# Ledger of designs, part 71: designed miniproteins, single chains, continued (2)

Each design is a single chain, and the fold is of that chain. pLDDT is the mean over its residues in the fold that is shown.

## One batch from the design tools (miniprotein)

Design m6615
Fold by ESMFold2-Fast:
Structure m6615 (fold): chain A 71 residues (1-71)
Amino acid sequence: SSPEEVELVARAAGYYILGVGHYVEADLLRAKGEKSSPAEAERLLRKAREAEEKGREAFEKGKKLYEEAEK
C-alpha cells in the first residue's frame, strides 16, 4: 500500500476509537438514568442519545476514510 493509504487507514482507526468512546459514554449515561429520578433520567437519556449520534458520526467518518484507502 502507498504511504497515503496507510495514513487514511490510521485516521480511520482514530475515528473508530473516538466512536467507541462515545458509545461507552452513552451506556454509562443510561446506567446512571436507571438510578435517577424520572426527570433526571429523561435528561440523561437525551444526553445518551446525543453521545450515540456523535459515535455514529465518528464511525461514518472512519468508514469514508477507510473506503477512500480501498480505492
Scores: mean pLDDT 87

Design m6616
Fold by ESMFold2-Fast:
Structure m6616 (fold): chain A 60 residues (1-60)
Amino acid sequence: MTLEELLSLPIDEFARYAGRVLAPEDPEGAARVIKNLLESGELDKEALARGVLRAEQQRA
């Protein structure tokens, strides 16, 4: 998965993917929170995408 590929995902799909990578214990709960934060502008999609790639490479 590339940064551009992640950024091209719809917010809902991106939030679900990020939730699975960052919070495998509660991926659906994490996805709902992430989606809300992305839609409200409190969370930057590019910064989160970089974080997801780092977590995927280092821990999952």
Scores: mean pLDDT 80

Design m6617
Fold by ESMFold2-Fast:
Order: sequence, then structure tokens, then C-alpha cells
Structure m6617 (fold): chain A 69 residues (1-69)
Amino acid sequence: SQDEAARLFREATELYQQAKEYKAKGDSEKAIELANEAKRLAEEAGRLGGVDVSDFIEQLDQLIAQAKA
């Protein structure tokens, strides 16, 4: 369970980095898609326990809001 949470959080972090890159390139649609996927994985990691995802999810929500503007 903890190993699974750590794996999901690593994958979420990788998707978040990709979302930031696409946002910087002006590809808002792809940035939002990747950020939403990162958020799903982060929420699942949080549910499994052992990972505090609150700040990470807040950063994803901010990226999504900025990309939608």
C-alpha cells in the first residue's frame, strides 16, 4: 500500500512537470489534461495513506485555473 502510494505520487509529479511544460508552450488543453490526470493519481496516493498531497493538489488546481484563463 505505501509502495503503491509512493509510485502513484511519483507518476503524479511527472505528469505535473509535463503539464507545466505544456502550459509554458501555450498548449492549455494538454496542460489541463495532464494536470487533471496528476490530480487523480495524487488523490489516490493520499487515500492509500503515507503521502500528504494537500499542497500538491493546490498547485495542480492553480495550474488548471491559470490554463483555463
Scores: mean pLDDT 86

Design m6618
Fold by ESMFold2-Fast:
Structure m6618 (fold): chain A 100 residues (1-100)
Amino acid sequence: SQSLQQQLQQGQQQAQELLERAEELLKRAEELNDEEAINLARTARDFAEEAMSYLQKAQQYLQQGNIKQAQVYLTLAQSYIDTAKDLIRKAEELLRKKEE
């Protein structure tokens, strides 16, 4: 399970970075009064938080030796990470156009 442990650690780092980026984007969107960017940043934050929750569940199953459930929750977390990344990209693009 070393490979799963490494994937879990990488996922935790990615989810944390996405959460921080989403919070920064939310602050910028609020300063610009961009309602669409605010909604995208808030949704991205929520997906990043859910990803962290799924990663914690994956870690618990991995510690119990339940590799199958650990993989299920890791896969769910990766899906939420991918969605948060897409929403962040959309918010960043929208805010870039407003600042130009």
Scores: mean pLDDT 89

Design m6619
Fold by ESMFold2-Fast:
Structure m6619 (fold): chain A 76 residues (1-76)
Amino acid sequence: SHMEKLKEETKKLVAEMQKIIAEIENNPEASEEKRKEVREIAEKIQELLEKDPLSPEVIEEVKKLLEEMKKIKEEI
């Protein structure tokens, strides 16, 4: 139950990340600098999830990184 909730949460976070990346990459008004920032955050999220994908601590860090990606999207 607890492990299944963490797996579902991780899956949702990855889906949200992919959606933000797609929205920014498909936006012609997005600067190269903003695209690079989003790619760097996405890479960091991937590295964290590969290291320990079911850690609550890692999940919280990924959530913070997703909030930073959302802020970048709002600036475009």
Scores: mean pLDDT 81

Design m6620
Fold by ESMFold2-Fast:
Formats: sequence, C-alpha cells, structure tokens
Structure m6620 (fold): chain A 65 residues (1-65)
Amino acid sequence: SNLETLLQSIVEGVRKIGKILGMSDEEIEELIKKIREAVEKNDDITQALEEIGKIVMEAIKKITE
C-alpha cells in the first residue's frame, strides 16, 4: 500500500539522517519504534505525519541542547 511505502521511506530517511547527526544505533531504533507507533495509532496520514514531526523534533532538540 502507499502508506507502507511511505513509512518505509521515512524509516530509511531517519536511519540515514540520524547517523549523520551522530545518533547511536540504539537511539535511531528507539526513534523508529516511536514513528511506527505513531502510524499504528493514527488512522489519518496527516495526523500520523504531524506526530512523527513532533517525535523527530524532540529527538533533535535533546541532541542539540
């Protein structure tokens, strides 16, 4: 499905960018788990993407602060 393809692309992007930002493999996997959970609990793609954006922003803020 389009949602599965989109989720896979987001996961791959997060792995790539996370490594560039200096995140550990454990931190990246934890972030991906939260992203997958956001997709599972939201029936609407827009709501899922909003929640994903919040999760990613919080992770970046924790690293840069």
Scores: mean pLDDT 77

Design m6621
Fold by ESMFold2-Fast:
Formats: sequence, C-alpha cells, structure tokens
Structure m6621 (fold): chain A 56 residues (1-56)
Amino acid sequence: MASKEELEEMVDLSMEAIKAAVDVLYSEDPEERERARERLEEYLRRIQELAERAGL
C-alpha cells in the first residue's frame, strides 16, 4: 500500500517530468534539449521505481 508521502513524491516527479518534456519539445538550444531529455529520463525512472514499490 502506497504511503501518502510516496504518492505525493510521484505527483511531484510527474509534474517535473512534464516540465522537462516541455523543455525537450520547445527548447531551440540543442544543449538545453539534451539536458532536459536527461532530466526527463531520470524522473521517469524514479516514477517507475516508486510505482513498482507501491504495487502499481
């Protein structure tokens, strides 16, 4: 059973992942896009780990 804190962390990471995805889609600087892509991948990985631990 997921704790309230784990669910809140998943929501926060999801919001950060959305922001990173926006940077990937709309950034004109290749270096900014690459950094945003790396952040997006890290947030998605952490979300997956938390979801697996929560039984989702």
Scores: mean pLDDT 81

Design m6622
Fold by ESMFold2-Fast:
Structure m6622 (fold): chain A 81 residues (1-81)
Amino acid sequence: TVEEVKKLVEEAIELAREAAEAAEEGSEEYLPLLEKAEELLKKAAELAKESGSPEAIKIVEEGLAEIRELAARAAEALAAR
C-alpha cells in the first residue's frame, strides 16, 4: 500500500514541522507533536517493509531524513532557551 505509506509519512513530516515551529516559540506542544510524528513514521516503516515495495521503502527513508532534520531544529531551539 504505497499510498497508505505516503499519507502516513506526509502526516508525520507535517507534525514534525509543527513541532519544530512550536519549539521555536517555546511551547511544550512540540514534544507531543514529535512523538506523534515518530509513531506515524514507525507505522509507515512497518507497512513499507511488509509490502516489499522499493517505492514505499524510499518514501519512508526520505521522510525519516526530513523528520530528523526537523527534530534537530526543535532540539536546537530548546538548547537556545
Scores: mean pLDDT 81

Design m6623
Fold by ESMFold2-Fast:
Structure m6623 (fold): chain A 113 residues (1-113)
Amino acid sequence: VSLVESGGGTVKEGGSQTLTATISGLSRIDMVGWYRQKPGQPLEFVAAIGADGGVAYHPRVQGRFTISYDPAKKTSYLHMSNLKVEDTATYYEFAVEGTRLYWGSGTQLTVVE
């Protein structure tokens, strides 16, 4: 199983960025989502989308971030708008198949004033 995140980088405050993650080696995907982490801080939930189309967002990103998933490409997208300096973190995709949880290696987003 492999989860490969991309789309990180450096963006200015108030800007927009899309993170993507491609999934391989899973026969079924029940849920995909994103966590984020600053060095020395705990993982913080960002967003998730289930195979039923249900979505969940952390209150800090609600209204600014949108998650979507393309089953044909096995690719998830985190569309981020009105970025804040506090959104600076390493973003990790996760995927759920049945009772199994898989993680990507992360992509870094840096938001500058």
Scores: mean pLDDT 87

Design m6624
Fold by ESMFold2-Fast:
Structure m6624 (fold): chain A 58 residues (1-58)
Amino acid sequence: AMSPGQQLAMKELGLSEEQARALLEASDEEAVRLGRELGFTDEQALGAKEGIRIMSQS
């Protein structure tokens, strides 16, 4: 189940639950690829993955 922090991160990033989960579970290479499809830079995609990971562990 998604934490309240993870739900907030999704809303801030404009991601659906499915997109956030895919990004979190992806490798760094896959996260960059998915992020490009969402209009993110490579750095933003990796930052989003890390942010979701940190918030999900809180």
Scores: mean pLDDT 72

Design m6625
Fold by ESMFold2-Fast:
Order: structure tokens, then sequence, then C-alpha cells
Structure m6625 (fold): chain A 65 residues (1-65)
């Protein structure tokens, strides 16, 4: 959860690759797709993609409680 928050803040290609792996491992296919789209677009994140990633982070935080 905290690692994902830090990766989202950094927004580097390395951080996005790690985010995708975490999303895939946790079963969040939509979040994994959003990260892949950001990687493919040269780290550009749309508002919709940012909302998907924020929901992914919130769900991980709920699961960790």
Amino acid sequence: PEEVRQLLRDMTPESLKKLKEIAEKEGFSEAAKAVQRSLDSGNKVTLEEAQILQKFLQELEKKAK
C-alpha cells in the first residue's frame, strides 16, 4: 500500500513497471491496463487513468486494514 503510493508519486518508467506488476499480482486488471497505457504514451496519465490508479490504491489500503 505505502509502496504503491510512493510509486504513483514518482511517475517514472521504473515506478510504472513496478505498479503494473503489483496490480497484476493483486488481481487489479484495470489498474494494470491503466499503467500500461501510461507507459505506452511516454508516462502521460489521463484523468481517467489517474482515477483508476487512485481507486486501486484505496482498495489496497482497505485490504491492508
Scores: mean pLDDT 73

Design m6626
Fold by ESMFold2-Fast:
Structure m6626 (fold): chain A 95 residues (1-95)
Amino acid sequence: SPLGKLLTIFYMRLIADLTEIWIEFKKNPDITLEEFEKRVEETKQRLRDEFNAEIDRRLPDLPAEEKAAARQHFDSLIDQAKENLLKAYKEEKEK
């Protein structure tokens, strides 16, 4: 579906952007948990705003309920990816 394709594109962008944050941390392991969390949160907010705008631009006739469900689903994907990345940060620091 067009919505499913859009969700997939934004999920791939999420993974790419979070991977960049991880690579930066590996190059500078002195980055604090607070700074790491801040970078992840800034990425979350940007992608959330871009996804919301792109749904409205590309799928204007999609029912409001379906748009809301897609936004909630993407938020869940972001939260899961954030949780996994923060876990990886803590495990790396405990080595």
Scores: mean pLDDT 87

Design m6627
Fold by ESMFold2-Fast:
Structure m6627 (fold): chain A 67 residues (1-67)
Amino acid sequence: REPDAGTYFGRGLEYYKQGKLEEAAEEFEKALELDPDYSLAWGKLGVVYEKMGKLEEAAKYFEKAKE
């Protein structure tokens, strides 16, 4: 089966739990490619970039999560 947005979001959460922040970000970005209105994925992408020290990018993703 082809992965859906929820599948990529789940993979992102697993990488995030493992501290694999770059891989987590890639999976959340794939979820958002399939569903740009997935506010939870925008919020998690913001958290990942914040933990990577990319605060400006994190702020942009948190703003997207509020839409």
Scores: mean pLDDT 83

Design m6628
Fold by ESMFold2-Fast:
Structure m6628 (fold): chain A 62 residues (1-62)
Amino acid sequence: MLTFEFEVDGVKVTATLEGTDLKVEAEKPLTKEQRDAAFRKALELLHERLLKELEELLEKLG
């Protein structure tokens, strides 16, 4: 399970990946624009995490 915490327009957002299901929760109701931005940011953070794990594997292999 992978969890990211971040902010969109000052609203705290938590994105959780459970298996293949990505859930995005906010401390306040989001507009559709903010929700789209939050989902996009969650995907960017997930992508960066996967790249980081790949880099660590490459460093380990030499």
Scores: mean pLDDT 78

Design m6629
Fold by ESMFold2-Fast:
Structure m6629 (fold): chain A 86 residues (1-86)
Amino acid sequence: SHMALAHAKQKEALAKINEILEEELEKIRNGEMTAEEGIAVLKEKSTEILTKTLDEIGVDEKTKEQIIKQTVATYTDYLNTLVGIP
């Protein structure tokens, strides 16, 4: 069904974003990049993943914009918290 497909694609997108978050966090902790650089990479890649996923499941432009903004903010804030940035 449309709902089942949408749910599956959303879960897959969030799993990919979490994987990127963990990769960037490790690079920051290892001194391979600054927190600012890692957050910028996470923001860019998560925006790309969400845009593609929401387009594939047929979410309208306004709803898509709101979901992307909210999800990206949530993950970037979480990474900030994990690296010790308020």
Scores: mean pLDDT 85

Design m6630
Fold by ESMFold2-Fast:
Structure m6630 (fold): chain A 89 residues (1-89)
Amino acid sequence: SAVSVLVNALKHESEEVRLAAVEALGEIAKKSTDPKVVSTVLNALKPALLDESEEVREAARVALIDLSDKYPEQVKKIFDEVAEELEKQ
């Protein structure tokens, strides 16, 4: 599926490929009514918030904030979990 290809692309060595994958996954989740697709995208965007590239991290943040209009509790949980992980580093 397009979702599985894009989730795999988040681990690509190219920053441009990872950035495009974040943006595409965000758009797919925003337009999807399938809870499994949305859950997969939200879980995939969580580690992207910790990406080595500032541009990829910012794109993931923007995508998740956009998704918070429809999934506020799920997005809040992701940001809370990432903030907790950063405090332990």
Scores: mean pLDDT 85

Design m6631
Fold by ESMFold2-Fast:
Structure m6631 (fold): chain A 66 residues (1-66)
Amino acid sequence: MELIERGAALMEAGRPREAAEELKRAVAEDPDNAEAWGGLAHALRRAGRPEEAAEYWAKALELAGA
């Protein structure tokens, strides 16, 4: 998914807030994509929002495991 790739590139560039925006779009387009939810959680944690990140990590694990 292109949005996940853009999110990853923004994380590598040190732009976690912009990465989170791209990954929010990714989960909106495919809410069953565990990778997109995990990427969003990672971006939010890097952006200094660990509580929000924990919520999205739970969604990613639920989708990946069941």
Scores: mean pLDDT 80

Design m6632
Fold by ESMFold2-Fast:
Structure m6632 (fold): chain A 86 residues (1-86)
Amino acid sequence: MKVVITFRNLTPEQRQAILAEAQRLRARGYKVTVEEEGDTLTVTIENLSVEEEIGIILRAIGLGLDGYKVTIKREGDKTYIEIDLG
């Protein structure tokens, strides 16, 4: 399964934390691609299990409950998550 997460309005500290997590996922054997554009970061994670995808979705829902604007869309084997941290 594939998850595409777009983070918007990142602080420098939030950006570094996300990049560090992407590196940890790569070290664990996941295929992770990161695309940076200003204060926006898009992280693509491939070869996830169903349980791993559910974990990512639950974390995104948690950010929405904390007051961030979160959008989640499912299309076939792909999940798109947009998180606005501004």
Scores: mean pLDDT 82

Design m6633
Fold by ESMFold2-Fast:
Structure m6633 (fold): chain A 62 residues (1-62)
Amino acid sequence: VSEEAKRAALAAYIALKYNGSEDLLDSTLRVLANHFGVSPEELRKAYEELKDKVEEYEKELA
């Protein structure tokens, strides 16, 4: 996973947590993939990896 895909994934995660719903996930990933110059497939993979790490941290801190 590229550094740009990781940046795009973080941006998507923050945007969806603050402003979005699950219904906006697909459109948000598509827009950010285009903006950061990464494939939607690569960004979705990076986003899922980031989400798993955040959920692990949340469980560890609970």
Scores: mean pLDDT 74

Design m6634
Fold by ESMFold2-Fast:
Structure m6634 (fold): chain A 61 residues (1-61)
Amino acid sequence: SPEEKRKRILEAAYKLFKEKGFDATSLREIAKAAGVSVGTLYSHFSSKEELERAVAEYLRS
């Protein structure tokens, strides 16, 4: 489902940002870690900055 893919992207992004930092982490690496295409990632988040904000919101929940 789209919700399941979104959750996997958020969890992969959180892990990589924590391990490598924001600047060293690419959207391609996040997509690969989440098991989705880069196109699928872009369908949920238009930028790495939007994804970082969404990760922060996800962690608050």
Scores: mean pLDDT 85

Design m6635
Fold by ESMFold2-Fast:
Structure m6635 (fold): chain A 75 residues (1-75)
Amino acid sequence: SIEEIEKEIEEIEKEIKEIEEKIKELKKELAKAKEKGDKKKVEELEKEILELEIELGVLQIELGVLKLILEKLKK
């Protein structure tokens, strides 16, 4: 169903936005941790950022595929 694909696209776009905002905030925390020389906190934040960036990349690919499918189904 076209309506189901449109809902999936909307949900993925919302997830992408939430992940982008979280990455932005974590990068600010990472900068502060680096200034303090907190090596353990830096390592933890870098790992969390990397995991979110991987998730973001997967969601962006999925979004691209769904948009292509939707475009073909609409005509």
Scores: mean pLDDT 88

Design m6637
Fold by ESMFold2-Fast:
Structure m6637 (fold): chain A 70 residues (1-70)
Amino acid sequence: SQEEKEKLLEEVERILTRAVVTGDYEGAAEEVRRLLLKHGLSEEVAEEVARLVRQKDFKGAAEVVRRALE
């Protein structure tokens, strides 16, 4: 549903915001990867998002999640 998609995006944004504050990009990447897999996204998409988070490309990470939910 649209509500579930928006909730997932909000949770991803919360994790990324915390990563910026704490500097824990590796922890954030693993947390986002697990979250996406739990919500039924493919391993390939989850790994790509995690890679972008490790590279501090938060805009790219959020964009990949949004496209995967279309």
Scores: mean pLDDT 85

Design m6638
Fold by ESMFold2-Fast:
Structure m6638 (fold): chain A 61 residues (1-61)
Amino acid sequence: SAELEAAVREAARAAGLDPAPYLEAVRAAITRYLETGSARLPADADPRVGRIVEAWVILSL
């Protein structure tokens, strides 16, 4: 969705990161969070994905 992509890009900017390499992983993590309430990432996930998801949560307060 265009709205979710825009939100991910904004969260990445807030985290000081380029969204392009992480866009799909962050979208998947946010979708899972919205569906399950779980913010847990796989153990092998890039920690920068976690940083962007955290920024998105903060911006959504």
Scores: mean pLDDT 77

Design m6639
Fold by ESMFold2-Fast:
Structure m6639 (fold): chain A 63 residues (1-63)
Amino acid sequence: SSEKEKLIQRILELTRQILEKMGVSPEVIEARLASLRKRLEGMDVSTLQRILSILEEQLAMLG
């Protein structure tokens, strides 16, 4: 996989975990992740790395 693809996959994984911890329904999670993936595909590696860092911080805050 490309570096960009790995970042996208990790961002989607962390976003799923955050939404699950927040009690969002599986159907809504799938729809939100599909929309997010399309947005992430248009971003560069540096932007994706920044998003990943923010999500890691957010997940840590949620416990």
Scores: mean pLDDT 87

Design m6640
Fold by ESMFold2-Fast:
Structure m6640 (fold): chain A 56 residues (1-56)
Amino acid sequence: SLIEEVKKRDTLTIEELAELLGVSPETVRQLAADAGLPVRDEYTGEEAVALIEAYR
């Protein structure tokens, strides 16, 4: 699954997350804020999972 693939990554950039989710980098930043994540250009795999769950 996408979640399991993302969990295996040490870090993912906003652009990589945008490509994986099929959304814009701006949308990824909004999802990160909704998930309670700090403003950064990259996130850990665990943080990326929280972001993806906020999208669902």
Scores: mean pLDDT 79

Design m6641
Fold by ESMFold2-Fast:
Structure m6641 (fold): chain A 56 residues (1-56)
Amino acid sequence: EREEIIKLSLERLKEAGKITEEEFKELVEIAKKLPDDPEKANEELAKEIEKLLKKR
């Protein structure tokens, strides 16, 4: 499922130190609310990741 793929991608970002454990959890919840369109979902997810990184 799309959620499983997104979770795997986010897990890799967490392991690479690009996001924290808390940011990972927040992004997984956001991913569940994203549209089924892969392009739209990827754009929205990228925006949310950037917003979380700016909070640092």
Scores: mean pLDDT 73

Design m6642
Fold by ESMFold2-Fast:
Structure m6642 (fold): chain A 58 residues (1-58)
Amino acid sequence: MGLEEIIRLAREGRFEEAVEKAKELLQNGADLAEVINALSLGGVPGRYILKVLEFSKK
């Protein structure tokens, strides 16, 4: 699943790429809570997580 790629990118410090992948998964019908949990598990700073949450509202 694409969630593992988000965690990998985040752990490598590629936060912008992790956010882009998260948005892609959300557009493809992924569960928001699962995507946010993957970003958090990968260590993504809150400011990047907020970008994904804002995207999900629009």
Scores: mean pLDDT 82

Design m6643
Fold by ESMFold2-Fast:
Structure m6643 (fold): chain A 63 residues (1-63)
Amino acid sequence: LFDKYDTDGDGVLDAAEFKKFLEDMLGRKLSDTEVAMAIAATDRDGDGVVDRAEFEAMMTRNL
């Protein structure tokens, strides 16, 4: 699942890639502010991107 949205294959999801994931999962469009808030909630190291470990931790808590 992560690899589908990691379009450049660098092992992290930037704001644009994470926005696509969230929009697909929620079935609605998100504002840049909503995406930034979701990244802040998921991004434990504060680098502004979501790495694979952060993504998998989020999925594990929701599933």
Scores: mean pLDDT 72

Design m6644
Fold by ESMFold2-Fast:
Structure m6644 (fold): chain A 60 residues (1-60)
Amino acid sequence: PSEEELEREIVDAFALIVVAVAKLAGDTPEQILAYAERVFTKNLDPELAERALELVRQAL
């Protein structure tokens, strides 16, 4: 696989882990989404951030 494909797979895994951990912590869907948006927008390329956020939205 390309480096870009590996990055997407890793980002997808992290998005799902973030949702799982936050749900275990008792966070609301709104809190989880706000946190994910802040973290992913700050740390990822815009395209990867939007992909990760869409996965978070779908997992909620």
Scores: mean pLDDT 78

Design m6645
Fold by ESMFold2-Fast:
Structure m6645 (fold): chain A 70 residues (1-70)
Amino acid sequence: SPSMDQVISMGNQAMVTLTQNRIDAMVQGDYQSVQQYDQQIQQMNSLYDGVMNGDQSSQQQLITLSNQVF
């Protein structure tokens, strides 16, 4: 099983990728994709407090969402 540090690192890498994709979508005028990326970013951000407090459900959700980005 991944450590908490590995889960946080994975989440941070996914967040960087989502932020870059959002910028690309904005430059292209693809506002529908921008809205989708904003929703994913907000969802991932909501999980970090749970992960840091040792909530296994939050950890598993952050792993799942991060894997959807890669």
Scores: mean pLDDT 87

Design m6646
Fold by ESMFold2-Fast:
Structure m6646 (fold): chain A 64 residues (1-64)
Amino acid sequence: SGRERLREELRSLPLPEQIYRARQYERSPDPEISEFGREELERIREELRRRQRELEEERRRKYS
C-alpha cells in the first residue's frame, strides 16, 4: 500500500513540514489520502501538545 510508504516518509520530516504536508493530503480528492492526512494531523497535534508540556517541565527541572 502506498499509504505505508507515505507514512514513513512523512514521519521522517520535521514536525512543521509534516503538518504542512498532511494538510495537503487532507485536501486530496482521493478519500484514502484525505483520511490519511486527517488522521496524521490529529495524531501530530496530540503528540506536539504532549511533548511540548513534557519538554517545558523537563527544562524547568534541569535549568532550575
Scores: mean pLDDT 79

Design m6647
Fold by ESMFold2-Fast:
Structure m6647 (fold): chain A 68 residues (1-68)
Amino acid sequence: MKIDEKEIEAVLYHIQAVIAEKYGDYKTAAEWYRKAAELYRSIGNTDEAERFEKLAKEMEEKYKKAKE
């Protein structure tokens, strides 16, 4: 199995996003999901990039609602 260094970094960003989301820090979670999406896109994994892009948008929406 070919493990790309950027793929490992993306997994670490995903873990950071999940931790932030669990603590209700939706702004930080969105930033980590965005970073993971950018890394997956850079290595040609479009499916994972789109998945994390969607998660980032969901976190941004939760952040906006929490400020209302």
Scores: mean pLDDT 81

Design m6648
Fold by ESMFold2-Fast:
Structure m6648 (fold): chain A 76 residues (1-76)
Amino acid sequence: MAEEAAERGAKAAEEAAKAGAERGGAAGGAAAAIAAVGEAVDAAIAAGGEEGRRALEEGSKAAAEAAKEALKEAVA
């Protein structure tokens, strides 16, 4: 489901960004964002078809927003 994929992507990005920031600062946060997009892609593949496409779009958007917030915290 698209909303579940978005939540999963955002949560993965937040958790990975926290871990990345502790280890590598802004670069760690960026790597975490890329990993979260991967989770969204996997969720989209599992859902398949049009529902999968929606899951990817919403999951990627949520992951990107979470990553942007984490990077702002790391840079500011």
Scores: mean pLDDT 65

Design m6649
Fold by ESMFold2-Fast:
Structure m6649 (fold): chain A 77 residues (1-77)
Amino acid sequence: AAEALARRAELVARHAERQGLKEAAELAREAAEAARAGDLARASELLSKAVLLALKEASEEDREALLRELEALNAEL
């Protein structure tokens, strides 16, 4: 659970960094750290905020790409 959540957060952080979405990247990094510290509730909240912010600021193609990457990661975990 914790490792799966951390991996999702790290994926969102990398995507946000590539897109120049500074706030989303920062929230996603905090989510990964919270997950590794065992605070799953905080990690889930921060990751949800990061994903929402990343999707809100992204182009349609970038939104679809992020969702596909998250779905692929979710299937592996």
Scores: mean pLDDT 77

Design m6650
Fold by ESMFold2-Fast:
Structure m6650 (fold): chain A 84 residues (1-84)
Amino acid sequence: AAEKLKKGQEALKNRKYEEAIKYYQEALKADPNNARAWENLGEAYLHQNKYEEAIEYFRKALELDPNNVAARINLTLAEHRLKL
């Protein structure tokens, strides 16, 4: 789990969004309650303009951590983009 999270974070930092998605999905199979992994998965989808998936993952992050300001802001952005 921890190794997959580190690989996902590094891929996201390097704008390798497909690799980031793969690593975060594997991390979440091991620990589905990792709010940060759901947030970062949403970020990767948002960067790929996949707004419906981004919304789903940001909502999951907020279910686990309602005080995540970054996830709330990005959820609002993704919802706005989807409605355009």
Scores: mean pLDDT 85

Design m6651
Fold by ESMFold2-Fast:
Formats: structure tokens, C-alpha cells, sequence
Structure m6651 (fold): chain A 100 residues (1-100)
């Protein structure tokens, strides 16, 4: 995992405006349970590409893991707004609403 983060940091240095690289970096922190770090990198991805539905979905997932259900619901709705066919976002929205 740490070697993959270093590889992504090198790619980001070469392509600082590629939103997908920040998304991948956030996901690696998410897999480690470092949700605050994951959120920072997902927010960077959204700053670069606000139409990236996967970035909004992953941001919602990180907040869901922290028990911040209102924020999770907000971001899952944003992901669905951008990509209405995203069944994962719809499933997670329903789950978050039941947990609230």
C-alpha cells in the first residue's frame, strides 16, 4: 500500500490536474481506515473535476464510515445527480438514510 502511494505521488507530480490520481490516493487511505486523509484527497479530486461522480460517491462513503450520515446522504445525492445510473450510490443512499 505505501509503495502504491509513492507511485501515485510521482504520477501526481507529473500530472497535478488529473482528478483520477487524487481519487486513487484517497481510496488507498480509505482502505487503511484513514478516513480524514481520504476525505482531503477526494475533496482535491472534486476541486479539479466537480463532475466526477465517483469522487462524490467515495467522499460520501468516507463520511458514512465516520458516522456522519447527513454528509454521506448529501454527497451520495450529488453522485446520483451527476450519474443517475449509479446503482452503488442509490444503494448507499438508502443504507445511510436507514442508519440516520
Amino acid sequence: IEERIKELEKKIAENPDNADLYLEKGFLYYQQGKYDEAIKWYEKAIEIDPENADAWLNLGLAYLKQGKYDKAIEYFKKAIEIDPDNWVARYLLNKAEKLK
Scores: mean pLDDT 84

Design m6652
Fold by ESMFold2-Fast:
Structure m6652 (fold): chain A 120 residues (1-120)
Amino acid sequence: SNEVDVLLSRLQGLINLLKLAIELLKKGDYDKAFEIIKDVLSRLPVVLEEVKQLIENNISKEDAEELKRLLEDLLKSIKELIELLRKIDSPEAKELIKQLEEAQKQIEEVLKLIDEHLKK
């Protein structure tokens, strides 16, 4: 559906931003990476709520599988960011790790809802 296509595009955009942040951290451009991570974290709760609403509205299994693939890629990027941020000795990096670990839990909860939907 058009609503699913828009959400898939938004998820891909967030993944692309996190991959950019990963590359910036590897280059030592911490300030730009931190701003991108904060931007993604601010946008993620709304996107995850929209995924939950689509699952509650009984979206197709095909659409649910595509959402699952993107959320798994997003989760992988978050895990890589946490590992890179752990190497940085700063209060801001420690705070971002806490926020990313919370985001990880929220994504894993949504993935569980998708898996339950796919079993129906």
Scores: mean pLDDT 91

